Designed miniproteins, single chains, continued (4). Designs and how they scored, part 61

Each design is a single chain, and the fold is of that chain. pLDDT is the mean over its residues in the fold that is shown.

## One batch from the design tools (miniprotein)

Design m14238
Fold by ESMFold2-Fast:
Structure m14238 (fold): chain A 64 residues (1-64)
Amino acid sequence: MSNRQRILEAAKRLFDEKGIKNTTFGEIAKEAGVSKGTIYKHYKSKEDLFYKMIADDILEGSGV
């Protein structure tokens, strides 16, 4: 499983629990078991991460 996937899963969990505004990259990093630097390799901000998470979910949910 990639760091990208771990980060997305951790972010989804935290955003569902307390929302984007109350979630930090540090918390996502701890939840995912990665460093903040690892998150920045894949995402530019938590909003960017959220949009990529939603886009990935939509592409999978639309199913082809």
Scores: mean pLDDT 74

Design m14240
Fold by ESMFold2-Fast:
Structure m14240 (fold): chain A 84 residues (1-84)
Amino acid sequence: SPEELVRKAVERVEELVRNGASDEEMQAAIDEIKEELKKYLPDELAERIGDVLRGVAQQAKDLTPDEARRLIEEARKWLLEEVK
């Protein structure tokens, strides 16, 4: 389902943030997520979801682990409502 794809995308981004992934690695993951989402969602929505995840990942890098986790959790809730 689109909801499960969004959950998996958020989990992948959270894991990459937690592991200190490079900007190049994060961008590659976001590009893969966008392409996967485009199989099941309108292209515009898939692009928007990926852009939100990329922005959240950039912000999370400068936060404490607990703050990053809360930011990602809030983004997850918002994104799940978008695909409902």
Scores: mean pLDDT 84

Design m14241
Fold by ESMFold2-Fast:
Structure m14241 (fold): chain A 58 residues (1-58)
Amino acid sequence: SARDLILRGIALRLRAIGLETDLEIANRDDPAVRAQAAQLRAEADALFAQADALLAAA
């Protein structure tokens, strides 16, 4: 359902924010962790786009 896609997207976005926040608190630059956070954000955005498409079709 669109709701399930939105909830999964939110969870992935929160995970990405957590990774970025941990780097900031540690005053550390880690390109691999930043890349992982970016991938999580991209997957979240894709899930939101799928949810929007389902809501538009309903």
Scores: mean pLDDT 85

Design m14242
Fold by ESMFold2-Fast:
Structure m14242 (fold): chain A 74 residues (1-74)
Amino acid sequence: SMEEELQNLLSELAARVADAAREAVAAGLSEAEVRALAYRIVEEFIKENNITDEEFIELARRVADMVVDTVLAA
């Protein structure tokens, strides 16, 4: 279903952000730099998947923020 496809896309994005955020933190990047990197990943992911749905884009950015917060808290 479309809901399953959207959930799969969000899960893929979350994993990509988590991996990049962990690597950036290990490299000594600041919270602001890690967050900026996460937003760049979101923009690239949106372009790669030809996503034009504004609600999905907003949700994707929120998910990226939550993932960054989780990685930084670890």
Scores: mean pLDDT 86

Design m14243
Fold by ESMFold2-Fast:
Structure m14243 (fold): chain A 83 residues (1-83)
Amino acid sequence: SLMSEEERKKALERAEKERDKLVDELTTVEKISRELAQKLVDGAMGKLDPEEVREVRRKVLEELNLPIHELTVNGQKIAYGDV
């Protein structure tokens, strides 16, 4: 194996601590739900597919009561917030 069990455990513990810290900041500073904060962090870490990331971002905008714009581009509906 390219990695020892100890190295793998330390990497997982580090990643989980970083994830928890970002989730806590999103819930306390941005006032979004913990579930959406966890998914937003997972998306930023590359753990979600692009469609899931888009849906999570849309739900965050809805929860924060920010305007959502929906456009049709080349037959696809795209939701986005203010740029």
Scores: mean pLDDT 65

Design m14244
Fold by ESMFold2-Fast:
Structure m14244 (fold): chain A 69 residues (1-69)
Amino acid sequence: AEELVKEAEKALEEEDYEKAKEYAEEALKKDPENIEALRILASAYARLGDYELAGEYYRKALELEKKKA
């Protein structure tokens, strides 16, 4: 899961938003509460123009951060 998150971050930095989305989704399949993967997925959706899904994943990440803090 950790390695998939790093690959997703790298793809996001390289502006490969489809690849970032794919790696983040795979990370979430292994750990549905992975806050970093949720944030990357939200960013990827925002960059792809899907602001509705981006907002949903950002909200999920914030909810989990509050629970784990």
Scores: mean pLDDT 81

Design m14245
Fold by ESMFold2-Fast:
Order: structure tokens, then C-alpha cells, then sequence
Structure m14245 (fold): chain A 99 residues (1-99)
């Protein structure tokens, strides 16, 4: 269903935005949990439509934020900030395509 797909993508987008807020707050445990929830929804969206551009953008943002989480665990704040910035741009494009 197109409506089901759209709902999954919107929820995944919100989870990734919340993960960014958690990373910026230094709450790495909450960030990890939110990224895991987002991955599940993105996987479901890609099962419904493997060619979906928004789902692919959200998956790229997820990958960047996972790398940011790893960078923060290693004390690499500048590397993490760059990765978060790239993810924010991908999420802004995804949001535009959903609306």
C-alpha cells in the first residue's frame, strides 16, 4: 500500500531526526536504540518497494548516523559532526520528497 509505505517512511524520518538529537546530547544509548528502530522501518519500506528513492536516502542517512555514533564512542567529535551534517542534508531531501 502506498499509504502504508508513506507512513513507514515518515516514522523512520522522525526516528532518525530524534537519533541526531540524542547524538548531539551525548545520549549514545538512546541514539543506538532509535537507529535500530529506524533500520527496522526502512527495511520494511524497502520490502514494499525496493526501488523507493526516499527509503534509499533514509538508509544512507542511517549509515552516516551509525558511523557518527562509532566516531563519538572513539571521542572523534569533529568526524561525528561532519557525518551528522551529511545525514541532516539527506533527511532534508527525504522530507521534501515525502511532502
Amino acid sequence: SEEELRELLRKALELLERAIAALEAGDLEEARRLLEEAERLIREALELDPENEVARLLRRALEQLREALEALEEGKRLEADILVGVAQLQLAVARTLLE
Scores: mean pLDDT 90

Design m14246
Fold by ESMFold2-Fast:
Parts: structure tokens; sequence; C-alpha cells
Structure m14246 (fold): chain A 63 residues (1-63)
């Protein structure tokens, strides 16, 4: 399952969430156009979600 964590009190976290959503949309469209494989699209979404979680954790650690 792909899950994005939203923090409405943190503008930087909100910016990261918007970036992740845009990247997911773009990559899903690209993968589906090239492969037609929803499993591959799901895999790419998970990868982007994990990158987002890592960046969010780094942001929180710096505060």
Amino acid sequence: MVELEYDPEDPEAQALAREAVREMSRKIAEVMAKTGDPEEALRVMREIAEQYRRRLAELRAKK
C-alpha cells in the first residue's frame, strides 16, 4: 500500500508531499505508457513514497 504522510503545520513537509505526488503522477503515466504493467507502476509509487519518507525523516531530524 502506498501512503504519504501529511504535516499541515510544516510548510517544508507540505512542499515535499506535493513534489512526491507530482513525481508519482508523472512516473505512473510514463510506466503505464511504456509497459502497461500496473504492478510496475505500483512498485515505482512505493519507491517514491519511501524516498519521501526518508526526506521527511531527515527534515524532522534537523529540527
Scores: mean pLDDT 74

Design m14247
Fold by ESMFold2-Fast:
Structure m14247 (fold): chain A 60 residues (1-60)
Amino acid sequence: MLTPEEAREEARAALVKEWLDKGYSVEEIAKLMGITPEEVEELIKRYDEFEERRKKLAEA
């Protein structure tokens, strides 16, 4: 859904990226956020998809 809920997930994906930049592992981030490591990996994948989509639009 392209709804406010998806915007919140994008914000969570950005937060995960910041945690990675601080040197936290996927497992540590999962514990800090109270989610599973698989969910953290899904957020990372979604962040990559947003970046790729943005890049394609910029090159058009």
Scores: mean pLDDT 74

Design m14248
Fold by ESMFold2-Fast:
Structure m14248 (fold): chain A 73 residues (1-73)
Amino acid sequence: EELERDIERGVLLIAAAVLKVTADIYRKRGEFEKAEWLEKKSDEIVAAVDAGDLETARKLYEEAFKEIKEWEK
């Protein structure tokens, strides 16, 4: 069970890094508010993972991904 938790932790940290890269793309487009929001969400995911709160980290990532999908419609 610990191995599954470690894998989930790793996936969430990669997800947070992807949000940082996505934020940079929005900044290059001149969409600074979207970039700042994604950077904040990335930082919140990392903080939740570091605290061992993988449930909160998952919810934060799902929220960010849903918002990106809405923006790109």
Scores: mean pLDDT 85

Design m14249
Fold by ESMFold2-Fast:
Structure m14249 (fold): chain A 72 residues (1-72)
Amino acid sequence: SHMMEEMRREQGEKITEFGERVIRRAAARSLEGARAAAEAVTANLREIDEEYGEEAGKRLDELLAELEAELA
């Protein structure tokens, strides 16, 4: 079970990295699209691991806030 939990955590990390890339790309077109992408990625991560998804979600929210500030 421990190895399966570790694999799920590694998968979550890869999804988070992919999510950051998607959010940055979406922000180039619209902030609304970037917000939608952040919400979708965070929801998916929370289904994998609630605690990890919560931490990753904060990271994605911080990225979104930075992108909003840069575009303002």
Scores: mean pLDDT 73

Design m14250
Fold by ESMFold2-Fast:
Structure m14250 (fold): chain A 105 residues (1-105)
Amino acid sequence: SSLFSSERGASPTDDPVTRAATEIGNLVVLAGRYLLEGDFEKAEEYFEEVKRLLAETIRDPAAREALVAQLDAYFEKSKTADEQTIRDLEDALVRAIADALAAEA
């Protein structure tokens, strides 16, 4: 699964932190798509899944609380925000999640 010569678990493709960041980031982007479509119920389902994954992957309670607060703020603001604001908040949240997960490594 990698062209890099590696021992078991040493492959970048097998890095659980990178995989978690990608998975959570994709869920945030999907939730953002549903917000832009006005499907708030479906977006909320994806945000609940993001919160669950953050609870499982982020060991620092303060970092986890900050990310959950940022996610909740994004969801609430997105109900009244324009598309550009939703996209900006989405990008900031995805970046914050990736940075927090990288810090756990």
Scores: mean pLDDT 76

Design m14251
Fold by ESMFold2-Fast:
Structure m14251 (fold): chain A 62 residues (1-62)
Amino acid sequence: MSAEEGAKRAEEAAKRAAEEGDVATALSAYHQAKLILEEEPSEEAKRAVETAKEALEKARQA
């Protein structure tokens, strides 16, 4: 899987987890997005981290 594909998958997983209130999945997606950003920094990876962070906060508030 490419870093771009990984980042998009993490972003989509985070969005679904936020809508379902699944904190564990949202946290996993956030961690995965951060790992991708650290290894292969890109605009897609930065966006995925930001989206996953917001999704994690939203899931925790649900």
Scores: mean pLDDT 78

Design m14252
Fold by ESMFold2-Fast:
Structure m14252 (fold): chain A 60 residues (1-60)
Amino acid sequence: SKKEEIEKLERKVRQLESIIEALERAKKSGAISPEKAEELIEEVRKELDKAKKELEELKK
């Protein structure tokens, strides 16, 4: 189960990182409003930090 939990969290981390990267690129290029981008990035970054913390604990 630990291996499956690690794989699930690794996929979640990759997905969240991809979303943040896309939002940061869109914000930098002006494709979306800075206000909307920052709000979305903050929410996704919060979930990413949580997932990374869980992954680090499982890998100890």
Scores: mean pLDDT 84

Design m14254
Fold by ESMFold2-Fast:
Structure m14254 (fold): chain A 55 residues (1-55)
Amino acid sequence: SAEEIARKEAERLYRETGRAPTREELVEALKKAGVEPTDEALEAAQRAAVRMYLA
């Protein structure tokens, strides 16, 4: 689903940048992956990535 792909892309971006991905970064990643970046998917992905790597 778009949400699942968004979470994976957010995780990848977090690993690369060491910070929570921006909405624009997630939109670009999802478009490149061939899925529509919905607001719900983007918000869920950002929160999931931040929580996973919060130290």
Scores: mean pLDDT 72

Design m14255
Fold by ESMFold2-Fast:
Structure m14255 (fold): chain A 50 residues (1-50)
Amino acid sequence: SEGERLIEEAEKLLPLEPELSEEAIRLAKQGDLVTAQGLIDAAKERVELL
């Protein structure tokens, strides 16, 4: 499912951007996939700056 995919992506980001990744996992589990995707995208952007 789309929610499972978002959780997997966020879990990969947990060691580098824990705050955004934890919130994305929570929202994906609640079915707020749009906000979860936005948080994952923000976490990826921050990781690219490291």
Scores: mean pLDDT 82

Design m14256
Fold by ESMFold2-Fast:
Parts: structure tokens; C-alpha cells; sequence
Structure m14256 (fold): chain A 100 residues (1-100)
């Protein structure tokens, strides 16, 4: 968890890509089928970024819920959450608190 909060956005993108490819392979899903699930998650992230009524904590909990429903692993979900939180401008300390 703490290691993810130390990573740059570029390092997080690379880790997310590696986890995504690994998870698709392990589940026996075609990359195209798994990419369709990722696109649904990206759509949710875009809508959450536009939402002015939700707190950062509420946005992260909603993102986690949607990602779990789509069947992503906890490891991939936490990497995605850290990436999303860093994009929102949260500090390392704020991100670590959200991962508790």
C-alpha cells in the first residue's frame, strides 16, 4: 500500500498495465473482453472526476465498488485507486489514510 503511494503517475500507469495484462491472462479472458470491462471503469472515473458534490473519499469508495463488481483483483483496484487519488491532487499522507 505505502509503496503505491510513493509511485509517480507514470510508474502507476505502468504497474496498472502490468497487473491488467496479468489478470486477464490468469482469468482466461481475451484481452479485448477484459479491455471492455476496463472501458466501463474508465467511464465511471470520468463521471466521478466531473462530480462536484461527492468528497474525494466518496469518489474512491464508489470507484472501488464498481471495480469489484466488474471483477478486478484487490491489487489492481488499489493501484487504480492510488492513481485516481493522485490525479485528484491528494497527498501521499491523504492517500495512505484512504487505503486504511
Amino acid sequence: MEELAEMSLEELQKKITELFVKEADERGLSPVEYAARALLLVGEMIELEKDKNLSPEEKIERLRAVARELGFSDELIEALVVYFAKRMGLSKEEILKLLE
Scores: mean pLDDT 78

Design m14257
Fold by ESMFold2-Fast:
Structure m14257 (fold): chain A 68 residues (1-68)
Amino acid sequence: MTAEELGEAVKRAAAERGIELSDETALRIGELLLEGNGSGAGVLLMRAGMSAEQAGEIVRAQLRRLEE
């Protein structure tokens, strides 16, 4: 799984919650998730307008996907 694929998955999950992520921000989140930096990814999602709970749900789901 690539940073681009993770970024696209996060971008779609954000859009379902009414939050638009730029391609640049989505790619950076994907990179942070590949590095295991869920906290960094969560901070970027919260800066985009997500609650801590919404950001945590997305981060946990993507990290779980990488674990499998």
Scores: mean pLDDT 84

Design m14258
Fold by ESMFold2-Fast:
Structure m14258 (fold): chain A 67 residues (1-67)
Amino acid sequence: GLDDEALARALAAALRLPGLGGLRSAAGHIYKVSENPEVAALARKAAEARTEEEARRYLQQALDIAS
């Protein structure tokens, strides 16, 4: 799985993606590989988000924890 340093890089990369579909797909991957349970929980919420704004909010919160 990914440690916090690798998660921070993956989350920063995910946040550069345009649109909800890309954000949700990246979040779903991060959820499966995260060694940090708080990051995994936020990534799962981002993967299930109905809006781009919700997905970005959860991914940013996850990045703040991993950083």
Scores: mean pLDDT 91

Design m14259
Fold by ESMFold2-Fast:
Structure m14259 (fold): chain A 58 residues (1-58)
Amino acid sequence: SKLDEEMIKNAIETAKERGLSEEQIKKVEEAAKEAVKKLKDPYERSKAIVQAMNEAYE
């Protein structure tokens, strides 16, 4: 859906702003894609994306 695509795009942009590497950004993108597929609740989706970003961000 359009909202799912925007959520994935926002996760990628945030990872870029945090200075993550290309490989780390790709991991965040994959986590966002999994979250929108597996999780229905917007809060759980956001939490999963934040978790992936925190694990990638050094």
Scores: mean pLDDT 78

Design m14260
Fold by ESMFold2-Fast:
Structure m14260 (fold): chain A 117 residues (1-117)
Amino acid sequence: SAPPVVVLADIVPAPGVSEEEFLEMVREIYEVIRRYKDEPEKALREIEEIAARRGAQLVVISVPADAPRAEQVRRFAAATQEAMAAGASVRDPDAPAEAAVKALAERTEEILRALEA
């Protein structure tokens, strides 16, 4: 079996997008995750389509589960900077779809909690 990994995800809005427009996209992504809870590959494809349509970048990376937290944060920050610089989503093809969708679900919940508080 492959070594255990942790999947980390972020959603980077397009430059100049309002908080309201970003929240609409995050809610749309969250509804897709809820609709396709048992179909993670389909959920991920729909999420990628939503991000592309709205000019947002998705960041999905895999890091070794035994990596120090500081290393995980550094790799995640680097992937986010790469996505922003390229204007394109960054997705690790070795990230399991189920883990990627779970990470995106956790991130959408964090965004909604922070911006609706």
Scores: mean pLDDT 84

Design m14261
Fold by ESMFold2-Fast:
Structure m14261 (fold): chain A 53 residues (1-53)
Amino acid sequence: MERIVRAVELILTGRYSLREIAELSGFPSLRTFTRAFTAAVGSSPSEFRAGLA
């Protein structure tokens, strides 16, 4: 599964911090994760998570 797809699934579970999601999705840092996620999804991971709950 692609790293971003895995990150979206992990955010939807509501069980992990964004740092944990970055690590579990195979990103080397939270900063790298945030940039990659924003480029792919169109919103930051924190904005995406806030929109869900």
Scores: mean pLDDT 79

Design m14262
Fold by ESMFold2-Fast:
Structure m14262 (fold): chain A 80 residues (1-80)
Amino acid sequence: KEEKLEKAKEEIRKYAEEQGLPEEAIEAALEGLEYEAEGNWAKATGQYLRLMAMAEEGEISPEDATELVKKIIKAGEELE
């Protein structure tokens, strides 16, 4: 479980670095992943809304926000 979580965190960081995303987006994505891994749906959803708000404000693209949320949900499903 911990190895899969670490791998998922590295994949999210790599994607964010390749897309030039701000640290706040990386933080929101990583917190969302940790909450998904814990099964804390309410807090995970809060981080997804944070990413979407950043896209609405123009800090990241809507495509990047959507891809981050998609990667987090997929990784969380694999972590159970």
Scores: mean pLDDT 79

Design m14263
Fold by ESMFold2-Fast:
Structure m14263 (fold): chain A 73 residues (1-73)
Amino acid sequence: TKAEEYLKKAEEALKNDDFEKAIEYMEKVAELVPELKEFVEEMKEIYKSKSSLQKELLELELRKVKEELELLK
């Protein structure tokens, strides 16, 4: 699906340390699948925190989004 394509792009952006782009793609995922909005909002909060652990935390949240998206199919 288009949401899965954006999710993959977000994952690639995180691996390249492009957190802003990763969040942008995740917002597109939430627009296509509103049930995932809460997870994407959590990712936005993690990004705003500017924590030294933000990459690890964003990767964990993205994994949760991926699992939830599979359950919604």
Scores: mean pLDDT 81

Design m14264
Fold by ESMFold2-Fast:
Structure m14264 (fold): chain A 53 residues (1-53)
Amino acid sequence: MELSVGETAIKLANAGHPVPAGTSFADIKTPEELAARLVELGVVSEEEVKALL
């Protein structure tokens, strides 16, 4: 992977889409899984994730 899950989270936070407090990362192994989780939580749209990642 070109970006780790942590690096992807920082990139999204810098773009104005911070990961919500209390989000569990125990089952998140890839940037794609993190992106899907943030879309599910309503933090970012699927289109916005594709533009940023």
Scores: mean pLDDT 69

Design m14265
Fold by ESMFold2-Fast:
Structure m14265 (fold): chain A 69 residues (1-69)
Amino acid sequence: NLDEEIKLSPVELELAKTLGVERETLTVKELLEIFKKRLKESNTELSDEEVLAIVEARLAELKAREAAL
């Protein structure tokens, strides 16, 4: 669900701050857009499918971490 809010890791919070986002939580859609923008800026060789796979794996890890808290 793209509208679901997730809690950011410290590294993700620092990344979000560099992009002008000052919130501790983001929706899945917002995090996905941030990751896509960052990946396109730092590495244009990644396909959209690879970017999506990386984001999906990361979101699954974040959800598992939230459930463990």
Scores: mean pLDDT 66

Design m14266
Fold by ESMFold2-Fast:
Structure m14266 (fold): chain A 94 residues (1-94)
Amino acid sequence: GLKEVAEAVLNPSALPWTSKNTGVLRKAVEEAAKKLGKTPEEVVRIVFDGRTPPAEKAEAYRALAEALRKHTISPAVKQLADAFEAGAERAAAA
């Protein structure tokens, strides 16, 4: 799930992700952070912190989805980008 993705970005050895997949995820988080004017760690926290306002959480999910789509055409990473986009819509509806 999204919590497992956050753990892969912050601690790649904790999850059975390939180094290539974790590298792409890290680049996506870094690009999203730059776009939002935040640190990579802040973007991950925004997505998983229940105290984050829905609008800010939706922006973080959209930035992550955009960055993932930009860095790879891999079906698995595309599915992850689609999941982040769906997360943005759910957060915006809250």
Scores: mean pLDDT 67

Design m14267
Fold by ESMFold2-Fast:
Structure m14267 (fold): chain A 69 residues (1-69)
Amino acid sequence: SSAEEEVRRLLKEAEEALREGNLDKAREYLKKATETIAKAYVSGEISPQTALELLREVEELRKKVEEKE
């Protein structure tokens, strides 16, 4: 779906920001990804399993951001 593609794009942008050391930008992209997942799930565009998988990827990147101070 277009929402899943948008979430994947936001996650790639978060990873790039993390690689650049821009933690604030990485957090902003992760927040946008979470909001996009929630909206897509509520609208029925993605399945519960897909939403859970995407949220786990967001959480994994969030942990990596938290490890860098």
Scores: mean pLDDT 86

Design m14269
Fold by ESMFold2-Fast:
Structure m14269 (fold): chain A 59 residues (1-59)
Amino acid sequence: DILKEIEEYLKKLGVSDELIKEILKVLSKKSKEEQEHALNRLKGVLGELNKEEQDKIRV
């Protein structure tokens, strides 16, 4: 389920449980296309953060 994946990524980004519930409520009213777009955007953000952290540790 796309919404479960979005919830998981929001938790990894440090978003509060209360705010996650509000975001999921809004997204559940959106089309599958918009939900997939949101998920892909979150994956991109998390990927960039992981890359930055890796650079801090390894150079």
Scores: mean pLDDT 73

Design m14270
Fold by ESMFold2-Fast:
Structure m14270 (fold): chain A 57 residues (1-57)
Amino acid sequence: GALARALIRREFGLSEAQVDTIERMVRAGASAAEIARALGISPATAAGMKRALETLS
C-alpha cells in the first residue's frame, strides 16, 4: 500500500520508479536476492524492503 511505498522511499533513498519496480517484483514472488541483483543493492537491504512491503500492504 501507499504507506509501505512512502516508508521504503524515505528509509532507503529510492525514487518512485525504483519503489514501483520493487513492489512489482515482490508481487511476482521475487526473492530478496533477485531484488538485490536487479537494483544493485545488498541482499540485507532487499530483504528489509521486501518484508516492509509484505507486512504493511
Scores: mean pLDDT 77

Design m14271
Fold by ESMFold2-Fast:
Structure m14271 (fold): chain A 73 residues (1-73)
Amino acid sequence: MEAIEREIGLAMAVLQLAVLQIALDRGKAPPLEEVERLVDRAVEMAEANGSPEEVEEIRRRAEELLERARELA
């Protein structure tokens, strides 16, 4: 059961970043403070639930999306 819970947590992290990516690709961004919170939560969920490799990938994507949000602000 714990393995399924970890998988759900990781999937939620990926989903949050995917939704943000789609919004940014369409030229729409939430306020920067909300983007920062979303990115922080996604990384935290990945750290709690993913392997080191999965965490590194999520961190990399999070940093890319945060930088894009800063450019749009």
Scores: mean pLDDT 80

Design m14272
Fold by ESMFold2-Fast:
Structure m14272 (fold): chain A 75 residues (1-75)
Amino acid sequence: GPLEALRRALEAARVEAPLAAAALHDAIQMLESGASPEEALRALERGLASARANGAPQVDIDALERGIRALREAL
């Protein structure tokens, strides 16, 4: 489900992509607090747009894109 998909993405991002890991952790917290998977997806998409606009490392951008893809597939 959505929560398991995001937890797997966070585990993969944890060491190499700290900015992506923080955004994924926030999305997990949203789901655990009763937000919809669609709300978590919108938050991650905003995070990705912000990361791109601020010139975040490619490793963080790639990790966010993978997390977004995994969440969409779990919907």
Scores: mean pLDDT 88

Design m14273
Fold by ESMFold2-Fast:
Structure m14273 (fold): chain A 72 residues (1-72)
Amino acid sequence: EEERRRRLLEAADRAMKIADEAGNPETVLAIAVERVVGEKTGDYEEAMRRAAQIAERNGLTEAAKVLRDALE
């Protein structure tokens, strides 16, 4: 549980960095919101799935892949 949580949070941080470096603050904010939701609800997996969908819709395929790979 703790290791999986750590991996998901690390993936969120990496995806946010990718979005920031791509100049897409909307996706950075969306991933940050889902990270907070995961912390409050304890459902990090659902939060990260939503973050991946948002990143994909915003054209940040690499950020979405980082999040999806962490969910495997």
Scores: mean pLDDT 83

Design m14274
Fold by ESMFold2-Fast:
Structure m14274 (fold): chain A 63 residues (1-63)
Amino acid sequence: GPASAEGARAAAEAAGGVADEESARKAWQYITEGNLEEAARALKEGAGLSEAQARVAAQMAGL
């Protein structure tokens, strides 16, 4: 199924954080570019996740 900014937000919530819509959108942009490390950084900064949680959230967002 198609991944989306909503998917990135849901993944951050599943990892134990809360992502702003803006941060989820930024993370999704990086995921679309194939840049999981920058996507994880955006979720870490926007959702208050640890580095490990942010990496898991980026992977769960579909890429």
Scores: mean pLDDT 70

Design m14275
Fold by ESMFold2-Fast:
Structure m14275 (fold): chain A 55 residues (1-55)
Amino acid sequence: SELEKSVLEGVERLLKTLTKEEAIEILRIQLENAKEEKSEEAIEALEKALKLVEE
């Protein structure tokens, strides 16, 4: 999906300028916001991005 692609591109940009730990913190905040908004597509995209960063 376009949202998933956008999230993954955002992660790549974060990892170019921030530490892995800082990127995870930002993604975790975005995931909590997505959960509050009940945006299922955003939640899935951000959870997938977090798993990829943790690898």
Scores: mean pLDDT 80

Design m14276
Fold by ESMFold2-Fast:
Order: structure tokens, then sequence, then C-alpha cells
Structure m14276 (fold): chain A 102 residues (1-102)
């Protein structure tokens, strides 16, 4: 089983709304390839859908650190996670940072 195969299975479960199963596959992919920014972004999206906002924020931060080209998307999703937590100030800060990168 390759990181790529695990990532594709995770994407399928994410599309089906099976967020916990998706997160499990993305975590397995990241055990084999912890530098995979796309896998960190997808893990963050799964956690966000599950209401695990702090876990989502950490995954998006890791995605941004692995690949600068993913930073704007990661910051926008971090802003959404903070908004859902009720932290409007941090949501605005991350949204502004994402806009600066776009």
Amino acid sequence: MTAEELLEKGKKYLDEGKYEEAANYFRQALIFDPGNAEAWLLLGKAYLKMGKYDSAIRAYELAARQDPSKRAEAWRNIALAYEKKGDTEKAEQYRAEADRLA
C-alpha cells in the first residue's frame, strides 16, 4: 500500500461524506509521507467537517509549512475553522493573511 493509494481512498470517503474513514486514510498516508501537503489539507478538511476544529487548524498549518503554494488555501480554511469556533478575531487575521498571499 502506497501513500498515493491511501490518499485516493481517503478522497473517495471524503466525497461520500464519510469523514472519519477519510481522516483515517489520510493519517495513514501521512505516516508514509509526512511531507505531503495535499494529504495535510485533506486531513484538515475531514476534521473540519467532523467539527474537530483544533485538529483541522493544526493539519492546515502543517500543509502550509510543507508547501508554500498551499498556504493561501490553508489560511482560508484555518479562518473558517476559527469562525466556526466563534473566534472572529483570529478568523479575520487568517483571512487577511490568505488574501495577502493570493
Scores: mean pLDDT 88

